# Ledger of designs, part 48: designed miniproteins, single chains, continued (3)

Each design is a single chain, and the fold is of that chain. pLDDT is the mean over its residues in the fold that is shown.

## One batch from the design tools (miniprotein)

Design m9650
Fold by ESMFold2-Fast:
Structure m9650 (fold): chain A 76 residues (1-76)
Amino acid sequence: KEIIKKIIEEWETSKRPEDLFTQIPGVGKELAEALTAFTFNKKGEDLFNLTEEELMKVPGVGKELARKILEFLSQY
């Protein structure tokens, strides 16, 4: 919840939310950039309601990684 708020704020101020995604194990620079672009299109309240299926639309994101990303966004 808090990390999602920070991602939204980074788009508004610095446009550097990829720096947050690289903290997730298994997410490298290219995937963090892809996730940043994906979440940029899901900006706002829709970002709090992300599903594994929506994250799997990002190239390179499988079900296991989508679950890890959702856990990260909900916990940190």
Scores: mean pLDDT 67

Design m9651
Fold by ESMFold2-Fast:
Structure m9651 (fold): chain A 86 residues (1-86)
Amino acid sequence: SDAEVEALLAQLKALIDETLAKLKAAKSVKEFEEIARETTKQLQALADQFRALQPSAAQQAQFKALVGAFIKEASALYLELKKKEA
C-alpha cells in the first residue's frame, strides 16, 4: 500500500513537471487551455486512484502541496500568456 502511494506520488510529480514544461512552451491562450483541460482529466484520475489507496494524513498533505504548487505556477503562466496576447 505505501509503495503504491509513493509510486503514485512519483507519477504525480512527473505529470506536473511534464505539464509545466508544455505550459511554458505554449504559444497561445488556446493551446494553454487545451493542455490544461487534458492535464485536469489526468490529475482527476490520479486523485481518484490516490484516494482508493487510503493514503496517510502525511501522504494526503504531500499530494495537496504538489497540486497546490502546480495550480499556483500554472495560474501565473496563464496570466503572463494572456498579457502577451492583449
Scores: mean pLDDT 88

Design m9652
Fold by ESMFold2-Fast:
Structure m9652 (fold): chain A 90 residues (1-90)
Amino acid sequence: SLEEQIRAFQQELAARSAAFVEYLTRVLGASEAVARAPLLRTQEAVAQTLRQNGAPVSEEQLRALLDAYRALFERLSAEVLERVLRERAA
């Protein structure tokens, strides 16, 4: 179902974010706010899209939307990681 796909997606992002936050805070000494930023920004983008465009009409639209948000989360996570590593190397 669409609800199951959305739930699975939310669980996937939460798990990935938890591992990322643990690594950045415990190993790299980053703040929790910095480490949580990719998830919060991705969730904000999802909420904004749903407010403006409403719910996806088809399975294909939902899949494309979830793939786009996975890509956004990965990009934002990479950007934060690169910044934290640069700050530690200086």
Scores: mean pLDDT 82

Design m9653
Fold by ESMFold2-Fast:
Structure m9653 (fold): chain A 71 residues (1-71)
Amino acid sequence: KEAAAREAVAGAAGHSRAEQLGLARALDSMGLPKAAAGARAVADGDLETALRLLLSMSEGDQRMAADAAGL
């Protein structure tokens, strides 16, 4: 459960701020608004908020976010 959310946050954190904001737009277009908010939180350096948002999502949505963050 938590593994997909942690993977998504770690993946996003490995990118530049511009790439993190691009990921947020992609996640919004995929219908994952909590994951998009999480990507914006990562861009602001707030990894705890990002993880909390992702953990509030379904396991399937967390997996989709993690896969998107693996760019």
Scores: mean pLDDT 77

Design m9654
Fold by ESMFold2-Fast:
Structure m9654 (fold): chain A 80 residues (1-80)
Amino acid sequence: SLKITKAYALARDADGKLVRGEAEVDEPIDASKIKKATVESQPGKVRVTVESEDGKVYTAEGDGPEGAGQALAEAFKKAN
């Protein structure tokens, strides 16, 4: 099963690149406000990057079988 180990808010640096903050996100991500979801899947690992309509960007990392991140991304797209 997919396990989310940590979630982080992303911020744009001076060059416009998204960088991970050190602070963990303790608030649930509102799926209805998700504008875009991007999934990176590797054997045993998954990363999901979620962009909200208000411009906030979050990244979540977890352990799971290959394809678990795809199912999560599809759930986010259906909620939006």
Scores: mean pLDDT 58

Design m9655
Fold by ESMFold2-Fast:
Structure m9655 (fold): chain A 71 residues (1-71)
Amino acid sequence: NAQKGGELYDKGDLEGALKEYTKAAEEGDGFSAINAGEVAYELGDLEKAIEFYRLAAELGQPRAKELAEKL
């Protein structure tokens, strides 16, 4: 979930944070989709970051569309 993702991110567990944010994004949370994209970008997975930013845009996060277009 989003809270668990944030806790893992604060601990430096980027892979764990990505996994929990991904679960929340799959449940329709656009903010978690942005967070998943940012974590994927930090991990160097640009393709996955773009996919999550596009998902976030579809879920109503218009700024995520600009992020996906620039990557």
Scores: mean pLDDT 81

Design m9656
Fold by ESMFold2-Fast:
Structure m9656 (fold): chain A 99 residues (1-99)
Amino acid sequence: MSEATKELVDFLVELLSKSDDFEVEVEGNKITITVKDNPVAREFAGEVAFILGSYGVADIEVKGNVYTITIRDDKRTEENLEEVKKELEEAYEKYLEKK
């Protein structure tokens, strides 16, 4: 796993673990998020998935309230790391305002 991939995994885990709305499990570059059944938590999980997918830095699978995010160990993750982190932080601030 590249340094950029590890940094994005660590960043996402830290960000999501700050809230009781998200239960986070990690295996390498694969992050499994169980989202509490509330509209604000679900909206934020959807925004995270959208940001990661839009930059092509992750493959995302959704089954009910469980999001499986596999961070891509490739050049897109390296090239988009800082912008993805910025958009995720901005999305998290909006989530906190609605919570």
Scores: mean pLDDT 86

Design m9657
Fold by ESMFold2-Fast:
Structure m9657 (fold): chain A 110 residues (1-110)
Amino acid sequence: GEKEAELGKEGAEKGLELARAGKGKEGGLYAARGGSYASKGADLAEKSKGEKGIKEGRLAKEAGKKAAEAGVEAARSSKTGEEAAYGAGGAISGIGGEVQGELAEKKAKK
């Protein structure tokens, strides 16, 4: 859970760096990877109970949010429709990770 969220954050940060450098496709791919890891972290957090599940769900939510931001930046920085599509895919993946992380955190509190 925590390691997956950390990998998601690293993917998001690299995606944002690449997007800002004008590498929209690579930025979008890293953002999508970040979102995928955030979702994996959220799935593991949901299977955890109490404080561990709360912490891991929160970390997955934060990683997914960063991946979504990286994907949006990749789409905005894109010079072609193909690059913009990769950025959009990264943003959608990141949003999914953020939502799943929030739900996992809320479920662990019950």
Scores: mean pLDDT 85

Design m9658
Fold by ESMFold2-Fast:
Structure m9658 (fold): chain A 81 residues (1-81)
Amino acid sequence: VEAAKRGLTVDLEVDGDTVTVSVYDSDGTLLARGSIPLREGTSTVVLDVTAPDGTPLTVTVTVRGEDGVASVQDVRIEAAA
């Protein structure tokens, strides 16, 4: 699977102790959204997404929390079985 060529983008939003993870297509359309508690260290969010070409995907986002700041450490995009 050519995951990096799916045209998906991942955005993080921090509101207090909650990190909201949003997945958009290349046109800026929201495809999926999930949330996790903001923690020190790494946490993962798994989102089910339909790619712009209609392919069902599983998007796993690894988030690193440090001192109230969240950053994306890894994004894995895989074809849903």
Scores: mean pLDDT 74

Design m9659
Fold by ESMFold2-Fast:
Structure m9659 (fold): chain A 95 residues (1-95)
Amino acid sequence: MYSPATAAEVAAIVRAALPAVKEAAEEIKELVEKYGENLPGEEAARAVGRALFILASLEEAIEAGDEEAVEAIKPYALEAAEALGLKGLKKLAEE
């Protein structure tokens, strides 16, 4: 059924999700710094870029209160988290 979230409901969802989003962002940042030092090649850079894009898309969906978009993105976030060993992103995708 159509049930639009109020601004207060959206703010509460974002506030609850923010610690997990920040944790996932820090893990990806550390991975980028580690890969920058090792120059692991194009495939690794693409995988990291994909994880960043997925995290940004999931954060936007959560902020918008778009539950359908969140559920559609979660499987891709979980796949990216498992491929790169990102515990924060995996936790965010499983919640």
Scores: mean pLDDT 65

Design m9660
Fold by ESMFold2-Fast:
Structure m9660 (fold): chain A 97 residues (1-97)
Amino acid sequence: KEELLEEFKKAFDAFVEALDEYLRDPSNPQKRAALRAAADELHAAIDKLVEAGILTPKFGERLKAHVDAAVAAAEAGDREAAYQHLSKIWLFFFING
């Protein structure tokens, strides 16, 4: 349990950093690739928490939807929406981690 929560926290922190870096330089294809890679890692961490029974499948689906929505908003140039979705992921982690 503890190790999977640590993996999730690490993936989440990496996603936050990648999102911030992308939003500072949205024309940079390397930053876009890094953001997408960080999103994939965060998805994998969420899936591990669901598989372990720490999160319900429905709750994992909601978290992954917010990850995807944050990436989509950032790529569309909607910084406010991107951080709003990020905040929902953080809130879910805080309440359930």
Scores: mean pLDDT 84

Design m9661
Fold by ESMFold2-Fast:
Structure m9661 (fold): chain A 66 residues (1-66)
Amino acid sequence: VKELEERAIEVAVKAVEELHRDSPQSERDRLVEQAKKHVRGLVEQAVKNGKLDDFEKTVEEDEELL
């Protein structure tokens, strides 16, 4: 579970950094923190709803796209 959360956070951070490459550092830092918070919430929700397998597949698909 921790490894999946770390992988999902890494994907989200990479996406923010790439999409907001030309943005000020302060804005990128804020978006990175928001992305990490959002991912942690999604992992918690997936665990509560028994959808962890579905979430893992989504992370794997996102890793392939990036």
Scores: mean pLDDT 76

Design m9662
Fold by ESMFold2-Fast:
Structure m9662 (fold): chain A 96 residues (1-96)
Amino acid sequence: YELRPVAVVTVHGKGKEISDEQFKELEERLKRIAEEVGALAVQLKKLSPEEIVFSGLAPTEEKARRLGERVTKLLEEVAPVSKVEFVEVPMVVDVP
């Protein structure tokens, strides 16, 4: 087993109504950003009509920061970003 640190980034957008069409477009754009940055996993969730949350995992803090910056810029086009959080979490990788 190798314990590798991963970084988690969470971006909260709140205060403006996001349509289902805008949400779907955001998911597609976020997937592309994740691939470009080298994210391990990404998720976009609509908590309410005016509140959206992005969560992403990256193999390094630097990549998580880049992911957060690009996601924040994208979300600001549709909703004000209220909060960005970074957490480094140790992850156990099952190596056979």
Scores: mean pLDDT 72

Design m9663
Fold by ESMFold2-Fast:
Structure m9663 (fold): chain A 79 residues (1-79)
Amino acid sequence: MREELAERVLRAGERAAEAARRYALEVEGLSEEEAEEIAEYIRELGRWLAEKLLTLPVEEAERLARQAEEEAEAAERLA
């Protein structure tokens, strides 16, 4: 079960990274290199969060996964 929650966090992180990359390119007018650096940073945070989640109680892990998904959705709306 925690592994499924970690997978949800990883997917949310990928969505957030892609949204941030698009926002950086299309709204902020940053270079492709700068946009990719931002996306990579967000992916790294997502991986760290997923690993941390595996050490948490299930209830806390569920809240964390939901929060990550909500943040990814918000990032997608902003982009």
Scores: mean pLDDT 83

Design m9664
Fold by ESMFold2-Fast:
Structure m9664 (fold): chain A 91 residues (1-91)
Amino acid sequence: MLKERLLEAEVRVSLELMSFEIYKRMGDIEGAKRELREAIEEARRAIELARELLEAAKKAGDEKLAAEAERWLRSAEETLRLLEKELKELE
């Protein structure tokens, strides 16, 4: 189900960010960069899933689901922007 897959992608972003925090605190910059890149890939996954959900909702005429998908899409796009900024600051 698209919604469950989207939630799974968001959970994976959170797990990678927790690992990033641990590696950064340990001074392992290369480990921190790896975890950020994995979080970026999962954030991109969340964006694609949110777009698919939005398209499906619009085709079905489900205005409530379309509004939820639009909010998730905007949230995922903002998360990606912040993650890319963090990675650039570590380079």
Scores: mean pLDDT 84

Design m9665
Fold by ESMFold2-Fast:
Structure m9665 (fold): chain A 100 residues (1-100)
Amino acid sequence: MLSKEEVAKLLKEILESEYKDDSRVQGFLKLAENEDLLKALIEDLLENYEVDEKLVEELKKLDDVELLRKFAEGLVYDSKLFLSALRVLVERYGIDSFVL
């Protein structure tokens, strides 16, 4: 199992290598530099928005690398995938796993 620091590092590497030119990715990376804002946003998203429970169950079966790739894909292309992957990542590593 990856540590919180390894998860944050790997997520940054995926976002910077595969999606570096995407404005949403750049916005997320900048937000992730501010721990208080990132935590507040994650709490708001998970409390106020419904996730796809079927997709959550499918994402729970993925390894750490595949889950982080699905999170990155969701951030760029699919808000439902993003929210569902966000829930699984928070359950595995805690809300602090996204601080860069």
Scores: mean pLDDT 77

Design m9666
Fold by ESMFold2-Fast:
Structure m9666 (fold): chain A 74 residues (1-74)
Amino acid sequence: MLEELRRIRRMSPRQKKAAVVAAELVIEEGLKNTTIGKIAKRAGVSRGAIYSEFPSKTELVKAGIILVWLQDAE
């Protein structure tokens, strides 16, 4: 949680977009059906841009869920 919050504060707009899209796709389709390719396509970023900041899909999805929660939490 704390490491994800720190990462979120330092994220670029493109990284935030990718993370939010990842969270949305996981909520809609589940983790198994959510691929980095789908996230990159919907967010309009390259897969390389995602991997340069996030070492795994799990970390990206976790950051995205926290970001969406944080934005809607008031």
Scores: mean pLDDT 73

Design m9667
Fold by ESMFold2-Fast:
Structure m9667 (fold): chain A 71 residues (1-71)
Amino acid sequence: SQQDYLDTFTFMVDYLVRRGVISEEEGKILIKKVKEWLDKNPNATEDQVSSLIRETVRLIREGKVDEELVP
């Protein structure tokens, strides 16, 4: 379900914040962006959600957490 994806993503973000990879503020921004995308795309396929998560990871690696999330 979309809630299971959001819960897994939130757990991952919390882990990255605790490890000092991203800030608490950046983590909140990322969770908000993913939640907003899922809310707008209630019929999203698993492939689309997978692409969203990969794009989120890319934004983290490139230090672009403030940029628009486009899967």
Scores: mean pLDDT 77

Design m9668
Fold by ESMFold2-Fast:
Structure m9668 (fold): chain A 68 residues (1-68)
Amino acid sequence: SMEEVKAVIDAAIKLFETMAKSYPELRELAEEAIRELRKAEEEKASMDEVNKIITEYDKKFREKLAEL
């Protein structure tokens, strides 16, 4: 449902914001991820599309964290 998609987007945004606060080096990547997720919300993207965005940025965050 759209309510479930919104809940997932909101949770992901909160997680990325929290990560950026803990690691300032991740700020730019977090802002990029949040923009993509907000755009997906505005465009009423499917759960599969939202999960693809989250998975892609989770991978980028993990790779960036490993370099810190």
Scores: mean pLDDT 85

Design m9669
Fold by ESMFold2-Fast:
Structure m9669 (fold): chain A 91 residues (1-91)
Amino acid sequence: SELERLKKEAEEAIKNKDWKKFLQYVARILLTLPKEEARKILVELFKKMTDEEYENFLKTLAEVLGISYEEFKNMESYTLTEEDLEKIVEL
């Protein structure tokens, strides 16, 4: 299925430490699935990462959003808009 393909490609991006590519798959998952299903899949994917890898992913996300990692870390919450997600997919 498309979902199983996206999960497999996301897992491969984690193995390759390609955080930009991983972010693209995260954005595709969020755009294509109901919020609860996307959340479950993303939690499973994040569990496959070390703390350092997760931090590097967050740094990549902050860079793509055009904000500093320090600013991103201090945010109480950040909501990715559909426009943000569409932009990320096209990286």
Scores: mean pLDDT 79

Design m9670
Fold by ESMFold2-Fast:
Structure m9670 (fold): chain A 84 residues (1-84)
Amino acid sequence: LAEVAALLARELGAEATAEETETTATLTVTVSFATADAVPAEVGEAVALRAAEAVRAAGYELTSRETEVDETSATVTLTFRRRP
C-alpha cells in the first residue's frame, strides 16, 4: 500500500498517506492547485478515479470513497479491505 501512496504522490504531485489495520486500509490523497482554471469537483473526481484504479491494480477491494474539495485543493479518502 505504501508503494501505491508513493506512486500517486509522484504521479499527481500530491500528498498521499496510507494507514493499514488488520482488516482495513485507508489511503488519503490531497492535490493542491493554485489556478482558477481548475474546477475543484473535476480535479477531485479525476484523482478519485486514478487512486481507485491504482488500489484495484494492487489487489485491494475498495469499500468506500469520499471526495472533499475546496477552491485550492481536493482530498480523496479511499477505504478498502486487504485481500488475501
Scores: mean pLDDT 72

Design m9671
Fold by ESMFold2-Fast:
Structure m9671 (fold): chain A 119 residues (1-119)
Amino acid sequence: SEREALIAKFEELFPDFRSSLLSSSDEELEKQIEVLEELLKQEPENHALLVQLIALYAKLEKEDKALETLRELFRLFPEQLDFLRAAVAAVVSILEELGKTELAERLRREYERLLAELA
């Protein structure tokens, strides 16, 4: 399926990210967020850091931060549509696997809204 192909593309770029996100404790994820937020201050246009932060915020149910980071990713990289689509598909898949289906649906809706704004 198209969704499976997009997820595979993202996993090829970030092979350890999915397993780390699924197996890490909330305390470990909070520490990862702090490290990535500091790296993002040094590299504010790093799309890989932004995607990882979206997934981490979403897993910890920090919905407002996840959605804000998704909006920032689209503002900085509107030309990276294939990557954005792959990244969102992967994050949504991970959230659904974690049972966070409502948040996965909200993230998908925000993604579709942002895509419409670029058209």
Scores: mean pLDDT 77

Design m9672
Fold by ESMFold2-Fast:
Structure m9672 (fold): chain A 64 residues (1-64)
Amino acid sequence: SDEEYRAELAEIVEDFEKNRYDGLLEKIRDGLKKMGFPQETIDERIAISEQIRARRAAERARRG
C-alpha cells in the first residue's frame, strides 16, 4: 500500500539523511529555485523544513 511504501521510504531516507543532510537540503533548495521561488522564500522553507523534521521525529517517537 501507499502507506507501507511511504513508511519504508521514510526509514531509508532518514538513514541517508543522517549522513547526507546538507546535500539533501541543497537538492531541496535547487528544486525550489527552479520552480521560481525567491531566495528569501527558499531560505525560509529550508529553516521550516529543519523544524518540521525535528517535530516529526518527536512525533514518531511518541507514536512508537
Scores: mean pLDDT 70

Design m9673
Fold by ESMFold2-Fast:
Structure m9673 (fold): chain A 92 residues (1-92)
Amino acid sequence: NYNQGTTYFNIGMQYLSQGRYDDAITYFTQSSNYFLQSGNNQSAAQAYRFAGVAYFRQGRYDDAISYFQQSLSLDPNNIGSQSGLNNTQTAQ
């Protein structure tokens, strides 16, 4: 159900912009589950990417790496996740 995925993604983005990283991660992970249920791997990859960004901003680098890798497993061409992975590995 793509529509639920989009709704949860937008809520996650709102929390991310507010610096509410734990809330953002919760909504991005729920968003990814809805996108995966709808077969939308690219949208699920974007949700994992932004969960990775939220983890990175918390200094939770191992979690960020895991989520960027999950994003790339769904969409290997996700440049944002590739950049996020490289930046996180360098920041450690």
Scores: mean pLDDT 89

Design m9674
Fold by ESMFold2-Fast:
Structure m9674 (fold): chain A 72 residues (1-72)
Amino acid sequence: SEHMRKLFLEFANKFVKTSEDSVKVAQAIQTILRALREGKSLEELRRTLKETLGLSDEEIEAFLEVYKKMQQ
């Protein structure tokens, strides 16, 4: 829904401090949307966010919380 997408964007903006952070957050959002479309597991998504994008454990848990809400 548009409401869920807006909450996700506002939440993601809390992690953006630089233009480099903006790119990383955008990549995380695209990864999450792709995972949602492809039916990827939470474990696969967590691995990709940590190993490929270099997100912290706190950032990963925050994005997974949003992902779970988007699947409902």
Scores: mean pLDDT 69

Design m9675
Fold by ESMFold2-Fast:
Structure m9675 (fold): chain A 68 residues (1-68)
Amino acid sequence: SKLMEAQKKSIEYGYKLGKEMPPKEAIDKAREKGIEIGKRLGLSEEEQKVAALSGQMGAIRGYHERLK
């Protein structure tokens, strides 16, 4: 589904940012990217929020992985 595609891309993007930059900046940018991806795929506003949250979760994961 387009929602699953948006979530996957958002998580991957967030994870990369979380490994490379400060956590707050990575989380904020991943949120914005999730919304952007959702809009491009024609998702509803609620689905865009789900993609944004998925991006933020990816960023948090990337940050935690680089601490090890």
Scores: mean pLDDT 87

Design m9676
Fold by ESMFold2-Fast:
Structure m9676 (fold): chain A 68 residues (1-68)
Amino acid sequence: MTPGEVFSAMMEIAREKGIEVTPEALVEFFKEIGLDEARKLIADKLGVPESQVPKEVIEEALKILESF
């Protein structure tokens, strides 16, 4: 699982929920729901088991978004 795949899932989830697809809005949303819920949503969007979406990759994706 790559940060790029996680970003694609995050952007699609945001569009589906009517959230702005900006680094700030994505970070705010996924931090608010927490890593466990973020992992479930990302895994469901990618069509993979939650075990294939490590929390560390989600945390790395969020850190990259925070650097903008």
Scores: mean pLDDT 81

Design m9677
Fold by ESMFold2-Fast:
Structure m9677 (fold): chain A 72 residues (1-72)
Amino acid sequence: MQELVERARRFIAENLEAALAELSTLPPEERAAARAALEAVIARGEPLIPSLPNPEVAELVLATYRRLLAHV
């Protein structure tokens, strides 16, 4: 299980930088759409985490979405 969490962290770290760079270049309309989509994913995902097979991985994914949301 720990190996899966570590792999998820590495994947997130590698892709988060690219996603943040892309978000900084989006036009205002697309930034607003991205923000709404991220907020919807977080709102729907949070209550489901305790029921998921790998809640630790799910929490890492949601933390990543929250970080992206802070930059939109």
Scores: mean pLDDT 71

Design m9678
Fold by ESMFold2-Fast:
Structure m9678 (fold): chain A 83 residues (1-83)
Amino acid sequence: VSLEDIENYLRERGFPPELAYPIYYYITVFGKIYNPLSGKSRFSFSIDEPLEVALDKFVAHLRTDPAYANVEANLAKWKIKVP
């Protein structure tokens, strides 16, 4: 799975494509989907779970996060905090 695949997936669902890099980083390095809006890992998946299914679960979870309303401010903080 490439960064571009995640960007396209998010764009098709009306999410900012800038969320793709934190998601890609945490999928690749930690095998987890990370919520970039809250500053904490709030979601994980099995390596045997299809990526599309994991991303759909993450998108559903993200929509319930009250921090999503401040996505631009949170993304700016997050680009500095993601190691």
Scores: mean pLDDT 59

Design m9679
Fold by ESMFold2-Fast:
Structure m9679 (fold): chain A 66 residues (1-66)
Amino acid sequence: MKEELKAKLRAWRDEEIELGKKNNSVISEEGLKKAREAWDKVLDSMTLEELQALVEEYEERRKKRE
């Protein structure tokens, strides 16, 4: 469960980064690596409850983009 949520959040983060590149041109490779590393570190330190809350936040963000 926890690993499944972490994988989902990482995939969504990467998807948003790719979407940003496609819409706004190039994002720095160093910035991308730093962002992914920081994201992974944050997710690894999160509790199951925090991961679930973050998943809900991402669902809400996607809903607002409609």
Scores: mean pLDDT 71

Design m9680
Fold by ESMFold2-Fast:
Structure m9680 (fold): chain A 57 residues (1-57)
Amino acid sequence: DNLNITAAMLISYATGKPVKVALEDILAGKRLSPKEQAAVDKAKETIKSAEEALKKL
């Protein structure tokens, strides 16, 4: 699932958390902080933009 990996990397970058810890938090369904939620929202926008670009090609 590209979304979870992308979100974990963005959370790591934004918060300084190790990517492994951020990914484990996402997979466990842990409630996200505002910084973590912003990272997930950015990941969703990135994937949506890529999907729209592929559909127009």
Scores: mean pLDDT 72

Design m9681
Fold by ESMFold2-Fast:
Structure m9681 (fold): chain A 81 residues (1-81)
Amino acid sequence: GSSIGQGTQLSQQGDQYYNQGDIDTAIQYYTQSQNLYSTDPSSRSASLSSQSNIYYLQGDTVRSDQLYNQSIQISIDRSRS
């Protein structure tokens, strides 16, 4: 599969562990997802979203919000181009 596809699957596994209350395992999966997304410039928005999730789970909500907003803005800009 593509790096984006693999990154998305890892991010979804992170979400599953987060919903189970396993924060440490969720962070591990989000970190793996972010590493795959960072290998492809076309997945910059997804990479920032994964970083946002990591910071959120670490308790850095301000940095999480900033990264999430940057992710959304890049996604919107690409949809308009």
Scores: mean pLDDT 76

Design m9682
Fold by ESMFold2-Fast:
Structure m9682 (fold): chain A 98 residues (1-98)
Amino acid sequence: SEEFEEALKAVEDFIKKNPQYASLTEEQKEVIALIVVAIKRETGTTFSNESIIRVLLAGPEVFDLIFPDISEELRKIVYDFLSGRPVDLEKLKELAGV
C-alpha cells in the first residue's frame, strides 16, 4: 500500500539521521513501518511518520503517554517488538490494512 511504502521510507530516512539504529534488520524496519500505519489507522493522529517512529523507539513509557488509546492487540505487538520478542506479523498486517 502507498501508506506502508511511505512509512517504510520514513523508517529508512529516520535511520540515516539516527545512526544508532543502523543495526535494525529489514524485517524490523518493516515491522516499524506496519506499526506506524496501524497507529494512524486506529487513532487518526496528525503526527508525521517520523514523529511516530521517534515516539515508538523512545520506549514503552513514552509510547503509552502519546498513544494511550490504541487497541490492546496493537499495544501487545508494540511491547513484543520493543522487548525483542517475535511479533504476530499476520495480526499486525491486518491492523495496518495491508
Scores: mean pLDDT 90

Design m9683
Fold by ESMFold2-Fast:
Parts: structure tokens; sequence; C-alpha cells
Structure m9683 (fold): chain A 71 residues (1-71)
């Protein structure tokens, strides 16, 4: 299991877009947003969806994907 930090969230619409666009990927386990900090964490299983797929999905929404770490 890995955790990918996400930044650049400005509004509830960004949170909803992240949940819809990334949370529906096979192997994504959870999406935790902290809108007060403009950040989120995507928990995923890299054996089901590769890091590159999650990162491309995040960046495709106009958000910033950080360095994924083992969780």
Amino acid sequence: VMAMPVSGLRSQADVDRLRTGVGTLEGVLDVRADLDRGTAIVLFDPSKTPVSTVRVAVEGLGLRAGEPVPA
C-alpha cells in the first residue's frame, strides 16, 4: 500500500473532482482531503494500479502530485 500526497486543492469542487477522478481507479483504497491545508492523500495498492496511473490522474485534474511513500 502506498500514499501519494496531493496539493493545490482550492475548493470543495477540487475535492469532489479528486474523489471522482482518482477514487474510482481500481486499487485506490481511500482519498483523504484537508481543504484547510489545500492538501489530500491518496491511498492505493500499487499491485492493482501503478504509481504513474495515479499521478497522471491527479495531474490531469490540475492538482500537484507529490512523492509517493510506502504506507
Scores: mean pLDDT 80

Design m9684
Fold by ESMFold2-Fast:
Structure m9684 (fold): chain A 92 residues (1-92)
Amino acid sequence: MKYTVLVRVETDGSPEDRERVLKALEEIAKKAKEMGAKVEIRQSPENPNIFEIGVEAESKEKADEIIKLIQETFERLRAEGVKVRVDIIKSE
């Protein structure tokens, strides 16, 4: 059974905020791959402040761990002053 996590990330920030978001997404992708998940990152061609990350996990438990990683990563960025909105969708 495969679990898909789709995350949409939007920043209203400067080019520096975009760079920080991209680095955070790359860190999430690396960690998720270490957990055996498949990861795809896309940047919106119409708006450089919008990113999407798709993750396929083997189990609900791995999907939940990835969601927690995403939430903790972006909570840290917001605490550091980065203006970012994160929407997480989980499906089987």
Scores: mean pLDDT 78

